# Ledger of designs, part 30: designed miniproteins, single chains, continued (5)

Each design is a single chain, and the fold is of that chain. pLDDT is the mean over its residues in the fold that is shown.

## One batch from the design tools (miniprotein)

Design m17085
Fold by ESMFold2-Fast:
Structure m17085 (fold): chain A 72 residues (1-72)
Amino acid sequence: MAELEAAYRRGVRAAEEAVRQVGVEGARRALKLAVRTLRENGVPEELVEAFERGGELAIEAAEAGKSAEEAV
């Protein structure tokens, strides 16, 4: 349980960092590459899935922030 939460939070932080550095589309590509690398290195699938969900949520939140501003 704690390991899944840690993996999820790492995904969130990695995606937030990537959004700041390369934008939303760049962050999506970086997340897909990171997920492939984790799987290739034999990281347990449950941890990979938690990391990916965290990253996807962070990217969606960044997009939603812009969409909310555009709705004004």
Scores: mean pLDDT 78

Design m17086
Fold by ESMFold2-Fast:
Structure m17086 (fold): chain A 95 residues (1-95)
Amino acid sequence: SRREQIEEDARNAVRAMEEALELYKAGKLTLTQTLFVLMSEGTTLVLSLRALGKEEVAEEVNALLKQLLAAVKAGDLEKAEALLEEIRRLAEEAL
């Protein structure tokens, strides 16, 4: 169904964000590439949650996404990892 496809798109977005951060930590992605993936996939997640009627969760994830991008830009990878874990938790609870 369309709902199942949107839920899968949201789950895939979270996985892509996690992979991008791990590849960045391993020196396999540049900062610019990592920010592009996090922004693109994070936007897909927010829009998917909104499409599922999960507006409050979408707003919370969007706020965390902005903090995640700032943490990555600052080189605060511990904070970035914690923020991404919270994004994952919210997405899993909403889906």
Scores: mean pLDDT 91

Design m17087
Fold by ESMFold2-Fast:
Structure m17087 (fold): chain A 60 residues (1-60)
Amino acid sequence: MKEDIEEIKSEVGKKLLEEARKLRAQNLPPDEYFRRLTELAVKASEDYKKKIEELKKQYE
């Protein structure tokens, strides 16, 4: 389970970085870029929590 948690962290973190990289490539104004980046970080946090809950179901 702990190794599965680290895998989920790695996957979510990698996805967030990739999305941030794509967002940078869109040539957005700085204010819009930071707003979108913040939204991506919040979504990544929620996705991580959901994946951890699903992982717990596999062991319960």
Scores: mean pLDDT 77

Design m17088
Fold by ESMFold2-Fast:
Structure m17088 (fold): chain A 85 residues (1-85)
Amino acid sequence: DTEALARALAYGATLAALEDPEARELFEREAEAALADPALSEAMKAMLRLARELLGRPLSEAELEEMRAAVEAAEAALAAAKAAA
């Protein structure tokens, strides 16, 4: 479920940045540096680009709700996997 996890990570970063201006500033600086790093995987760069795109525009309440639900589902799946290990 690599696609769902990648999307949840991008959504989590976006939600955290929206709640904390300092976190948003830090994320923008670090994302810019990371996107310039040739050693960073294309999958990680795609996640960072998605989070930056989401932060660059107004998000509807429906979009925010969907993002929160995706993060909660990913957290639950990770907790279940950890418990089964």
Scores: mean pLDDT 78

Design m17089
Fold by ESMFold2-Fast:
Structure m17089 (fold): chain A 119 residues (1-119)
Amino acid sequence: SLAAEQERDRRELVELAEKMLEKIKNGEISIRDAAEALVDYLRERYGLELTEEQRKALIDGMAEGIEDALKNKLSVEEAYRRGLELIRAAKTPLEQARAFGYYVGLVAVAEALERKEKE
């Protein structure tokens, strides 16, 4: 079903975020490297055809979302709410790409951190 596919995609994204967070913690990659890896995952998984400007905006948003989730230790609910507010405020295609990146980075990292605390 579509719901089962979406749940699997969400789990794969969170697992990728967990791996990226471990590499950041060990000093192996930067937050920007993690953002690029997550964007490349989304491009491959969903067949996203992005312009260079859209890809850059998505990576910039993703990096900011990852950083904000790590620094503020946001709950999944708060991360979801903040990300959606930014998406709703976005008016141009590049602002929408940046807001979507921010939303994905923020939520994926918040979920990865929550999983680690509850297990």
Scores: mean pLDDT 84

Design m17090
Fold by ESMFold2-Fast:
Structure m17090 (fold): chain A 63 residues (1-63)
Amino acid sequence: NAMLEEAAKKAIEAIKNGDVETAERYLVRLHILGADPEKVAKAFRAAREGNYEEAIKYLKEAV
């Protein structure tokens, strides 16, 4: 799904830049678009904790 892939790319880019607010907006969008809710929730939590490596890992697994 092109919309899921684009939202994931934007979330990963924001996470790599340390832009937690932008990352959280795209993580919410991924959830709405039907990405794996458990993996998105884990990515969201990891991003908030500053664990960007873990957040990116879960996000790649969500789509």
Scores: mean pLDDT 80

Design m17091
Fold by ESMFold2-Fast:
Structure m17091 (fold): chain A 81 residues (1-81)
Amino acid sequence: SEEEELKERAEAVIAELEALKPSLSPEAQAGVDERVELLRKIVERIEKEKDPEKKKKLLKELREFIDGAEALIATLKQQIA
């Protein structure tokens, strides 16, 4: 399902961000922590949401946050290299 695929993508992105974290400055590490918290919070809200209309909005938000996190990962990898 779309929900399952997005949850898997979110966990993959979280794992990648956490793997990069030890190589980052303290300021960048704080930014990673904030993004991981936001992703986990949206996933939790989606799992608990029973309203189809609200769930559609949360799934859209999750996709947008995943896309943003993937872009951040690419940027951080370039800066570390």
Scores: mean pLDDT 85

Design m17092
Fold by ESMFold2-Fast:
Structure m17092 (fold): chain A 87 residues (1-87)
Amino acid sequence: GAEEAREYAEKAKEAAKEGKGTEGARYAAEAAQAAAEAGDAEAAREAAEAGTEAAKAAADKGDSLGTAKAAGAAVAAAGAAFEAGAK
C-alpha cells in the first residue's frame, strides 16, 4: 500500500545517496508499483522523486540500464500521481 511505497521510496533515496544507482532503481520501481496500487498521489509523487534521484545516481556511474529503469519508474509513478490527483 502507500506505506510500502514510502518505504521503498526512502530506500531508493538512500541507495542513490550512497551511489548505488542500480539498487536505487530497483527500489524506485517497487515504490512506483506500490503507489499505483494504493492510488495515493502523495506516495506516487515521492516514488517519482526517488526514481529521479536513482536515475541521476545510475547515470553518474555510467549505468545505462539502471538509469533507464529508474527513469521508467519515475515516469510510471508520475502517471500514478496524476491519476490519483485527478480524482
Scores: mean pLDDT 78

Design m17093
Fold by ESMFold2-Fast:
Structure m17093 (fold): chain A 75 residues (1-75)
Amino acid sequence: HMTAEELEKAGEEALKNGDYETAGDAFRSVGELYRERGDLPKAAEYFRKAAEAYIKSGNLDKAEEYQREADRLAA
């Protein structure tokens, strides 16, 4: 029920607050919405942003997962 724009703003605010795990989760959700819409370049962009946030949070498993997904969609 949240729009991609609302989730993107939530992710950016989480980044400003240093809540990197929440930022990663928000950007991942944006990527999933764009993927479902068939906007693969936007999906790849947001999965990449999610991976960067997960690196900062120390969640390297999720960072690797969403970096791979971004690379797959950009290929």
Scores: mean pLDDT 87

Design m17094
Fold by ESMFold2-Fast:
Structure m17094 (fold): chain A 111 residues (1-111)
Amino acid sequence: MKEKIEEEIKRLEEEIAKNPTADKYLQLGDLYLKLGEFEKAIEWYRKAIELAGPNDAEALLGLGRAYFSQGKLEEAAKWYKKAIEIDPNNKAALGMLLYIMTLDPKLYFKV
């Protein structure tokens, strides 16, 4: 499984070198997230936002997932909230935000 993900990363990095798009940066972030390389995932999601603009709900969701995976619950909640503000029907972001609030109830008061 790791070798397959690493091969997909290499292929996608070669594609990005030829034609960078926000979707490719988002996909690369998702692959690094699966690999457990959370800092690399964050870097690529941020690049997706830089290219597409701050209203990329999927990239904001990705940032939330990466920070959550690092145990940075307050930061994760911030990015999930931004994703919901852009896409109120984002069930993944809403579900994760609610779950974070059950893990650390004091985050309810920090909004």
Scores: mean pLDDT 81

Design m17095
Fold by ESMFold2-Fast:
Structure m17095 (fold): chain A 74 residues (1-74)
Amino acid sequence: LSPEELEERRRRITGEILRRAAERFPDDPLIKAAVAAFEAGDWETAERLLVRAILTRPEVLEIALEIQEEARAE
C-alpha cells in the first residue's frame, strides 16, 4: 500500500470508530468534538480527540480494537 492509501485507510478506521462511539455515547463532549473535527476534514484534531476519549472511556478502546480486527480480516 502507498503512504496515501495507508492514510486513507487510517481515516476510514477513525471514522468508523467515531461513528460507533457516537452511537453508544451521544452526549460525550470529546466524542462530539472529534466527530465535528472529522466531518470538517480536520483529521489530526479528530485523532487527538479520539485518543483523549479512549483515555477517559475504556469502552471506546474496545470499539477501536473491534474495528481494527475487522480491518485485518479484509
Scores: mean pLDDT 80

Design m17096
Fold by ESMFold2-Fast:
Structure m17096 (fold): chain A 88 residues (1-88)
Amino acid sequence: SMTKEERIALAKAMREAVLTVMREKGRFSEEQLKEFEKRFDEALALFEAGEIEKGKAIMGRVMTEAMLQMTPEELDEVLRREAALVSA
């Protein structure tokens, strides 16, 4: 099992990777980006509060929704960025 600190670090890496790729491609509206950012921040707040199962449920849902809106190339970039951020 991951520690709370490791969980938060992974969640931050996921958030940064997804939002960075979405912003750089320029095809998502400000409203869409704000909604994803809000939902990632809700999951992070739950992890920081020790509500691990609730945080995991929201994180899994927002990640799935974001990835379903991506091209295969964008998804590969997100996964590479996430791995690099977690390894740093």
Scores: mean pLDDT 84

Design m17097
Fold by ESMFold2-Fast:
Structure m17097 (fold): chain A 68 residues (1-68)
Amino acid sequence: SELEELREEARKVVAELGKIDPEMARDVGEELERLFEKGSPEDLERARQIIEKVREWAAEQRAQLQAA
């Protein structure tokens, strides 16, 4: 299902974020779970936007850490 696919993407991005910033990963994971619990199309769209932004940020931070 769409919700199950989105939850799986959230799990992956939170896990990657947790390797960089465990506190931020916890906060993001909590926000995403709240959106999934509400489950409206608007909430799922917000979850997608958060996942995309966090994925971009985590990739950038990981690259910076490897370059240092």
Scores: mean pLDDT 81

Design m17098
Fold by ESMFold2-Fast:
Structure m17098 (fold): chain A 91 residues (1-91)
Amino acid sequence: MTIEDIARDVVLGLHELGVEPEDIIRAAEEVIRELREGKLTLRGSGGTKDNLEFAKRVLRVMVLALRAAGHSDEEIIELLEAIKREAERLL
């Protein structure tokens, strides 16, 4: 399974849950920024009824799971960039 395959599955799953591709892109950009700045936190504003906040929470949980599995922040950023690219294909 490639990074692009995983990114596509994440994008399709979020889109099926009602998250628009533009919100998936914004969520990925924000989580990449948080990760690069060392400010990644599970304490975001907004609830699961806000699609952008929902997408950000899902991506933050994914980052923490990948870190726990031994992946580097650079590898995780590569996956988040792939998620952004796959979401752009739906525009």
Scores: mean pLDDT 80

Design m17099
Fold by ESMFold2-Fast:
Structure m17099 (fold): chain A 66 residues (1-66)
Amino acid sequence: MPAHGLVPADSREAAEAGRQAALAVPGTIDAKVVETPDGYVVSITADNEEALEAARKAAQEAVDAA
């Protein structure tokens, strides 16, 4: 079953880096940058919770590096 997660980012550039990293993970269905009042988030959809965990980790590492 598909799993959903969010990774916060302080900027659009960091969020875009996170989105790109999440999409590179096998099992990621989609990743989107969403603007919120508190900043940006990367919204990730993956095939299952295992794929979501890998995608969230990759996205967080990319956000932290940006």
Scores: mean pLDDT 83

Design m17100
Fold by ESMFold2-Fast:
Structure m17100 (fold): chain A 65 residues (1-65)
Amino acid sequence: MADKETIEVAKELIKENLANPKNMKSFDELVKEVSERTGVDETTARQAVLEALREISKEQVAAAR
């Protein structure tokens, strides 16, 4: 399972990717970057990227809670 720290790394990479559409990385490239930075396998990194996308949406909606 993707831990919270792996998800935070994925969130950072996704935000960087969205800020730079000219060098936008594919989903698989983001998964590889998360795996390499955190030392988790690609399956765990893929779960972290998916959860990070969900958390980014959640943070934007819930920022004023």
Scores: mean pLDDT 74

Design m17101
Fold by ESMFold2-Fast:
Formats: C-alpha cells, structure tokens, sequence
Structure m17101 (fold): chain A 78 residues (1-78)
C-alpha cells in the first residue's frame, strides 16, 4: 500500500546519520500514526525539496508512478 511505502521511506530517513533527515522521517512517521497521509507526504517532499535528501529524492522518484500517490498529490495541489 502507499502507507507501507511511505512508512518504509520514513524509516530509511530515520536510519540516516543526518539529523535533519531523521527529523523529517520522524515527522512523516508521526503523521502516518495519526492517519495523516497528506502530512506524511508533505514531510517527505520537504526532505527532498528543502533539505535535498538523496534518500527522500530517490524514494519519491520510485513512488512517482504510484496511482495512490498520484491521487493524494492531486488532492494536495488542487
């Protein structure tokens, strides 16, 4: 599921030696635990676009063709 893929990406950020990447990963996991998919996606996008995290950039790139993610992004950018 999209939630599982987002959780796996957030957990990869938590395993990073970079404290900023760890903070974004924690924000994404906290959002997922609350059922906030939008908040989780936003935290991962922020990691990629504001911090230029290579882990987040690669992970989001792998998810770019996922129809569940595309539907959530349409909701966020409408």
Amino acid sequence: SLEEKLRELAERLLQSPDPAEQTYGKRALDALEKGDLRGAIQALVDAATKHHSPVALQGLGELASDPELAAELDRLTA
Scores: mean pLDDT 81

Design m17102
Fold by ESMFold2-Fast:
Structure m17102 (fold): chain A 90 residues (1-90)
Amino acid sequence: AEELRARARELLARAREAAAAGRLEEARRLAAEAAELEARALAEQGRLDEVRAAADALEAGAAASEDEEERAFGLAVAERIREIVDEAEA
C-alpha cells in the first residue's frame, strides 16, 4: 500500500511538471494513473468506503463541469476507480 502511494505521489509530481510545461494531455494521463494507484492502495488497506467516496466525488465534480471533454474524462476516471473496488471485493 505505501509503495503504491509513493508511486502515486511521483506521478502527481510529474503531472504537475507536465501541466506547468503546457503538456496538459500528458498531465491528465499521469494524474489519472496516480488516482488509480491511490485507489488500489486504499483498497489493499480495506478502506473501500473511502475509495467509493472518492469515486462519487470525482463523478459529481465531472458532472458539474461545463466542459464536455473534462466531464467525459472525469467520468471515465471515476468508473475506473469503481472497477478497482469491484475487483478488490471479488
Scores: mean pLDDT 77

Design m17103
Fold by ESMFold2-Fast:
Structure m17103 (fold): chain A 67 residues (1-67)
Amino acid sequence: MEELRLEAEILLALARMQRHVFSDDEEVVRKAEEAERYAEKAIELADDDPEKAREYLEKARRLLEEL
């Protein structure tokens, strides 16, 4: 569970960096913002519902892979 939370925090930081660096690219900003939301959900659910948290973590990772 701690590994899941840590990975989600890393993805959240990466998404925020992408949004900041490519702020003029609307597609990048949109995907980064969506990835941030999924990563935040994963962090919130990591202790209470690790299966759902893992699902959100995978969604965030896929969005960042598309950038």
Scores: mean pLDDT 81

Design m17104
Fold by ESMFold2-Fast:
Structure m17104 (fold): chain A 74 residues (1-74)
Amino acid sequence: SMEEEIEKKFEELKKKYKIKVENPELLELGRLSAEVLLYLEKGDLEKAREKVKEMEKLLEELGEKERKEEEEKK
């Protein structure tokens, strides 16, 4: 699967370059970004758009979580 291959490649790059990513959400965003770039390079605009929507959904969920956390102050 392309998704599994991208995830593995992203983990290999993180390990190879000694990059520390503490937020799993940022790791997921990075993986989705790599997928979008690959689909754009292939000219598959429909799949690239679908991956962008997944990124937007993740960002929206993260933003909502942070906003709610600020209001609750727990």
Scores: mean pLDDT 69

Design m17105
Fold by ESMFold2-Fast:
Structure m17105 (fold): chain A 95 residues (1-95)
Amino acid sequence: SNNELGEEYFRKGLELFKQEKYEEAIEYFEKALEYLSEEQKVYPLFYLGEALFKLKKYEEAIEYYEKALEGFEKLGLEDLAEKARELIEEARKKL
C-alpha cells in the first residue's frame, strides 16, 4: 500500500540519518511524507527537523519541529511534543 511505501521510505531515511548522511536522509523523509497517513507524518516531520539541525540549517529545522509539534499535540503525544519544544528552543539559541 501507499502507507507501507511511506513506512519503507521513512525507515531508509532513519538508516541514512544514523549514518550521518543527513542530506540523503532528508530526501527519503520527504518521500515518506508523500505516502504516509496524516497521523504518521509527524515522525518524518520531526526527523526532517533533526537532519536540518545537524546540517546547521536552524531556521528550517524550527519550521519542521513546529509542524511536528502541532501534530504531536493533536495526537496527545505529550513526551514528543515536549521534546519538540526543547529542540525549537535549542535551535533558536543557535540563531
Scores: mean pLDDT 92

Design m17106
Fold by ESMFold2-Fast:
Structure m17106 (fold): chain A 96 residues (1-96)
Amino acid sequence: MEFPEEIKKLIEELNKLMEEADRLVRQVLARASPEQAREILEEFHRLTVEIHDLLRKAYEALKEGNYEEAIKYLQKAIDLVREFVEWLRRRLAELA
């Protein structure tokens, strides 16, 4: 399957954001209590499940040639990771 440049850029952005989220999770976990660590890991797990579902839907849309729907699912995934990154940054600041 040949991906349009726009879709490739969205996948690259999502990958970079997921890498940032992983780094921030590690930083927060280093300072968190066991109870806080559980909350953070549960939220991260929920995010990864939602991202996997959105990526599956994007892939199905791509198979059907529906690039508009694929872009929408990828953008939703990006937005979810951005919200999670912002939440982690706030948590990290509170633990400083």
Scores: mean pLDDT 84

Design m17107
Fold by ESMFold2-Fast:
Formats: sequence, structure tokens, C-alpha cells
Structure m17107 (fold): chain A 88 residues (1-88)
Amino acid sequence: MSLETLALLLEELGIDLDRLKQLIQEQPSERISREEFAALLQQASSKEIPEEVQDLIFEEFAEHAGEKDDGSIKKSSLLEVLDQLQSL
């Protein structure tokens, strides 16, 4: 989907982008797995996020980061996508 559509989805799910960015920055690993990302999304959200939606968001972040779907995304790439979303 477009970055604008992704931003609207994250807003609808009550995801605090500043909180999500902080949580990602606090991770010690250089790469964040799909499962780790799902946990961080849920921690940044005021709403329960269905697993299918968590998976969709991970795939969209990977696509916008320009990374291949290998089950993880570079922390720096995730932060770049978040910066793009916050710039909308």
C-alpha cells in the first residue's frame, strides 16, 4: 500500500509512532524479526491488533524499506520508514 494508507492504518489502530520509534531504538539487535516487530506494534497501540494485521504491517514496512522478505528488517530501515510516515 502507499505510505499515506499505511499511516492511516497505524492511526486507526491507535499506534503511537513516537512510542514505536522509541521501542525499536531500544532493541539491542541490528535486525528486528517479524515476531519482535509484532510485539513492539502491540506495545505502541491503544487497541488489540489482529495477527493478520500485524503481519500485513510488517510486510508493508519491509516493502517501503526496500528489503527482501527474509523474516526480519534492519532497525535502521524501520526507523527510516517511521521517519517517512511522521513526515506526512
Scores: mean pLDDT 81

Design m17108
Fold by ESMFold2-Fast:
Structure m17108 (fold): chain A 51 residues (1-51)
Amino acid sequence: SNLEITEEVAKELEKSNRPVTPRELQLRIAEKKYEKFNDENVKKTIEALKK
């Protein structure tokens, strides 16, 4: 589920001990979704977030 992906990303970012922006969090969630679902719409979201 999307909640599980969000929690996993949040834990990874906590371990890095660095500042996290909402945009960076969204980008990491989108990257995890693309890895699991290989959805082109998610890829477009990643590209938009990188700008």
Scores: mean pLDDT 70

Design m17109
Fold by ESMFold2-Fast:
Structure m17109 (fold): chain A 76 residues (1-76)
Amino acid sequence: SQAIQGLQQVQQLAQNGDYQKAADLANQLSQQVQDSDPSVSSFAQSVSTLAQNGDYQKAAQSSQQGIQFLQSSSSE
């Protein structure tokens, strides 16, 4: 799923110290999934805001929560 892959990439960038790229990708993801996955858009927007404020740990945590939410909602 595009949403999970996007959030994983944001988390990877944040962990690598590329906070600006993480914020930019989170903002792009928020816009791209706004119509298909409003909940993911909300998580991505939160990550972007936290990263822009320098709260990188909270940004990574929010990204992880978004991934977990998507994985738990993907029923088999």
Scores: mean pLDDT 74

Design m17110
Fold by ESMFold2-Fast:
Structure m17110 (fold): chain A 77 residues (1-77)
Amino acid sequence: SRLEELREEMRRVAEEYLAVLATLSPAQQQALLAHAARLEAELTAWFRAHPDASVEERAERALEVLRRLLERARELA
């Protein structure tokens, strides 16, 4: 199903994110945490604006945020 595909993709992106995170210095990790906090706030605001969003739509938005976080981690590395 689409939801199963999204969950598997989130798992893969999360694994890659953790691998990149492990290569970062403490200062780079702090910068990434600040960026993660901003992305989390954006995601939370999106959920509040779309209370009727389906589980699939919410998963797609969360995956988008996770991909953006991975991109930022790679930029810092």
Scores: mean pLDDT 87

Design m17111
Fold by ESMFold2-Fast:
Structure m17111 (fold): chain A 62 residues (1-62)
Amino acid sequence: EEKIEEILSKLTPEERKLILEIVEKNKDKSIEEIIKILREKGITKLSEEELKLLIEAYLKLL
């Protein structure tokens, strides 16, 4: 989806890989908990809404 592609374009390849790995390891947690973990790991470029959309997209594919 174009919106997800736009969000991903704001991230480095390393940041994208980190987000995917954290979502995969924490797929049993709430989106809010996953956002907190990502922020603690230094993912700060994305808004909360952008992170929520990206996490939901990854969870749907996993």
Scores: mean pLDDT 81

Design m17112
Fold by ESMFold2-Fast:
Structure m17112 (fold): chain A 57 residues (1-57)
Amino acid sequence: SMAEEARARATDIDRGVLWVALAVARKLKDEEMIRRVLEEAKRRGDEDLVAAAEEAL
């Protein structure tokens, strides 16, 4: 819906939290956490974060 598209854009600011989570998971070499970040990025439609998480695996 149009409201979901607006929320996806608004949550672009919150994606910084997911980027920090990805960085921590990579530091800990926690592949399970990286996969969780990837799933959340896909739910949000954040293609940059999806690509970064896939590269981290």
Scores: mean pLDDT 74

Design m17113
Fold by ESMFold2-Fast:
Structure m17113 (fold): chain A 51 residues (1-51)
Amino acid sequence: MDEEIARLRKQIEEEKEREKRAKEEGNVSEYTASVLRRVGLQLDLEYLEKR
């Protein structure tokens, strides 16, 4: 469980960095895709943390 939580947190941070880069590059489609991926990861993290 702790390893899964750490992995999800790392992936969320990676998606935040991708969002920042995509926004700086003006890549709206990649920015949107990254936001959606991050939301999914955050929901998974919340589910695991509530166990």
Scores: mean pLDDT 80

Design m17114
Fold by ESMFold2-Fast:
Structure m17114 (fold): chain A 66 residues (1-66)
Amino acid sequence: SSLEKELGRLLREAAELIEQKRLEEARKMLDKASVLIEEIGKTDPVIAKVAQHELDELRERLEEVE
């Protein structure tokens, strides 16, 4: 779906921004991803759970760099 594709893009961009230490921008991308996960979860809770795990890993990584 278009939402799943956009979610993948946001998570990839967040990972790249963390690598670049652009933490404020990474946080914004992760916040947008969180909103999309909630929306996807209304129709596909399994895909949403998998994406939530990836989001949580990126948030942990962001906290470790700070």
Scores: mean pLDDT 85

Design m17115
Fold by ESMFold2-Fast:
Structure m17115 (fold): chain A 83 residues (1-83)
Amino acid sequence: LSELELAALEAEKAGDYEKAVELWKKVIEIQPEDAGAWARLAEALLKLGKYEEALKYAKKAVELAPNFIFAQSVLDIAEKKVK
């Protein structure tokens, strides 16, 4: 894991979802094909109640990795929250 990925995971453990969002966005700027980073960004946005943004990023995670169960579960939750 990169230093930014580790920092984002530590922010998640601390419950600092605003910081986790900022750090995962930085990971995506460097590694735009990292489906895990897109899925974790979407999950952090769900924790913040930002459902429309979470949906956009969860769709991207599933687009990059259609068989990634975590990304699919985050997408399912985001879709239900925006309906």
Scores: mean pLDDT 85

Design m17116
Fold by ESMFold2-Fast:
Structure m17116 (fold): chain A 119 residues (1-119)
Amino acid sequence: GIVLTESGGGTVKAGGSLTLSGKVSGAPIADLDIAWYRQAPGKPLEAIASLTALGGVVINPAVAGRAHISRDLAANTVYLHLSNLLPEDTATYYFAARPASDPKAAWVYGAGVQVTVVA
């Protein structure tokens, strides 16, 4: 099975930046569709960035110009760099993966990492 290990959460000042990482075990990241989701208190789960197995990228307008997603195929790791953070970016962030060969497969979610943005 696919195992996801997340890191890089924490507390940051408004206007600051941080990088979240998602490391994959059990499958090559080149074979996976990847997404980063977040859930703020009292808000629904939302997709913020995605990266397909073929390298296609989609960034949610809520973080456009402030989010960059990349992958390191040799390290089997995805990075989400967030810049110019706002208090509204405070949320639990979830790394998610799904086999690109099976578009009907359920997403596998990581445990989540907390990001807190203070004014």
Scores: mean pLDDT 88

Design m17117
Fold by ESMFold2-Fast:
Structure m17117 (fold): chain A 55 residues (1-55)
Amino acid sequence: SAREEYLRRLRENALAAARISPTAARVALHDAGKVLSPEEYAELREEIERILAEQ
């Protein structure tokens, strides 16, 4: 669905940002939290936290 494609793209962009800049990742995660379900948000947050904990 269009929503699922949008959310997947949003997540991919946020994860890519996390590998480049922690600040960009946090901004993307904050914005994503306004449109994602609590479960989708929790999954994205865990992925980003994992990337940030690595570097």
Scores: mean pLDDT 79

Design m17118
Fold by ESMFold2-Fast:
Structure m17118 (fold): chain A 86 residues (1-86)
Amino acid sequence: SAAERRARIADLVGAAVQLALDHMRATGDEDPALLERLREAVLLASEYVATGDPAALARLLELLRGLADRLPELRPLVEELEALAA
């Protein structure tokens, strides 16, 4: 269902945020710009879950692709999210 798809997208964003935070903890490097991008991803995911707005989903995908360029470990999660968005 559309609701199940929105919930799965939210779960994938949560997993991406957790992976990025775990990476920062493991390296000891805090990146304020990365933290702000993670916050924006959570807000966009929340907007998409609430509204189903395809513009919010498109912006979320663009943001997560940019994050995957910095954190290649995120790429499988981004690929799953892109498949759900298709």
Scores: mean pLDDT 85

Design m17119
Fold by ESMFold2-Fast:
Structure m17119 (fold): chain A 76 residues (1-76)
Amino acid sequence: EVEKQAEELIKKGEEYAKAGKRDEASTFYSQAAALYLQAGEPEKAIEYARKGLEVDPNSSTARVLLRLAEEKLAAA
């Protein structure tokens, strides 16, 4: 189930962020955002792409996912 997979990735993102591993934390948040995009939940994808960008402002992956999620929301 996409929701459970995303929850596991979000939890890992939080754990890595607390450990100071910001790049890895951003990767987990970005993976969760990608899952929400695939599930047709652009609002949640925006939320977690933003979290990824917040912990790592230089994450091209988080930035791309945020843009795709915003476009998906605008098209709906």
Scores: mean pLDDT 85

Design m17120
Fold by ESMFold2-Fast:
Structure m17120 (fold): chain A 57 residues (1-57)
Amino acid sequence: GPDVEALLRAIGELLRAMGDLLDAEWSGDEEEIRRARKEYEEARKRFREVVRRNEEA
């Protein structure tokens, strides 16, 4: 069956990374923006993998 705990965790990570990215872009600090973009990309990748696993289960 669907791994609801993994899905909720991935959603939480994605939302946090999105917030961090918005804060970084608002700060105008290029280094913070670069770090936040990397974290957002990793969170998106994890979310996509968790969704795929739940669709296959």
Scores: mean pLDDT 82

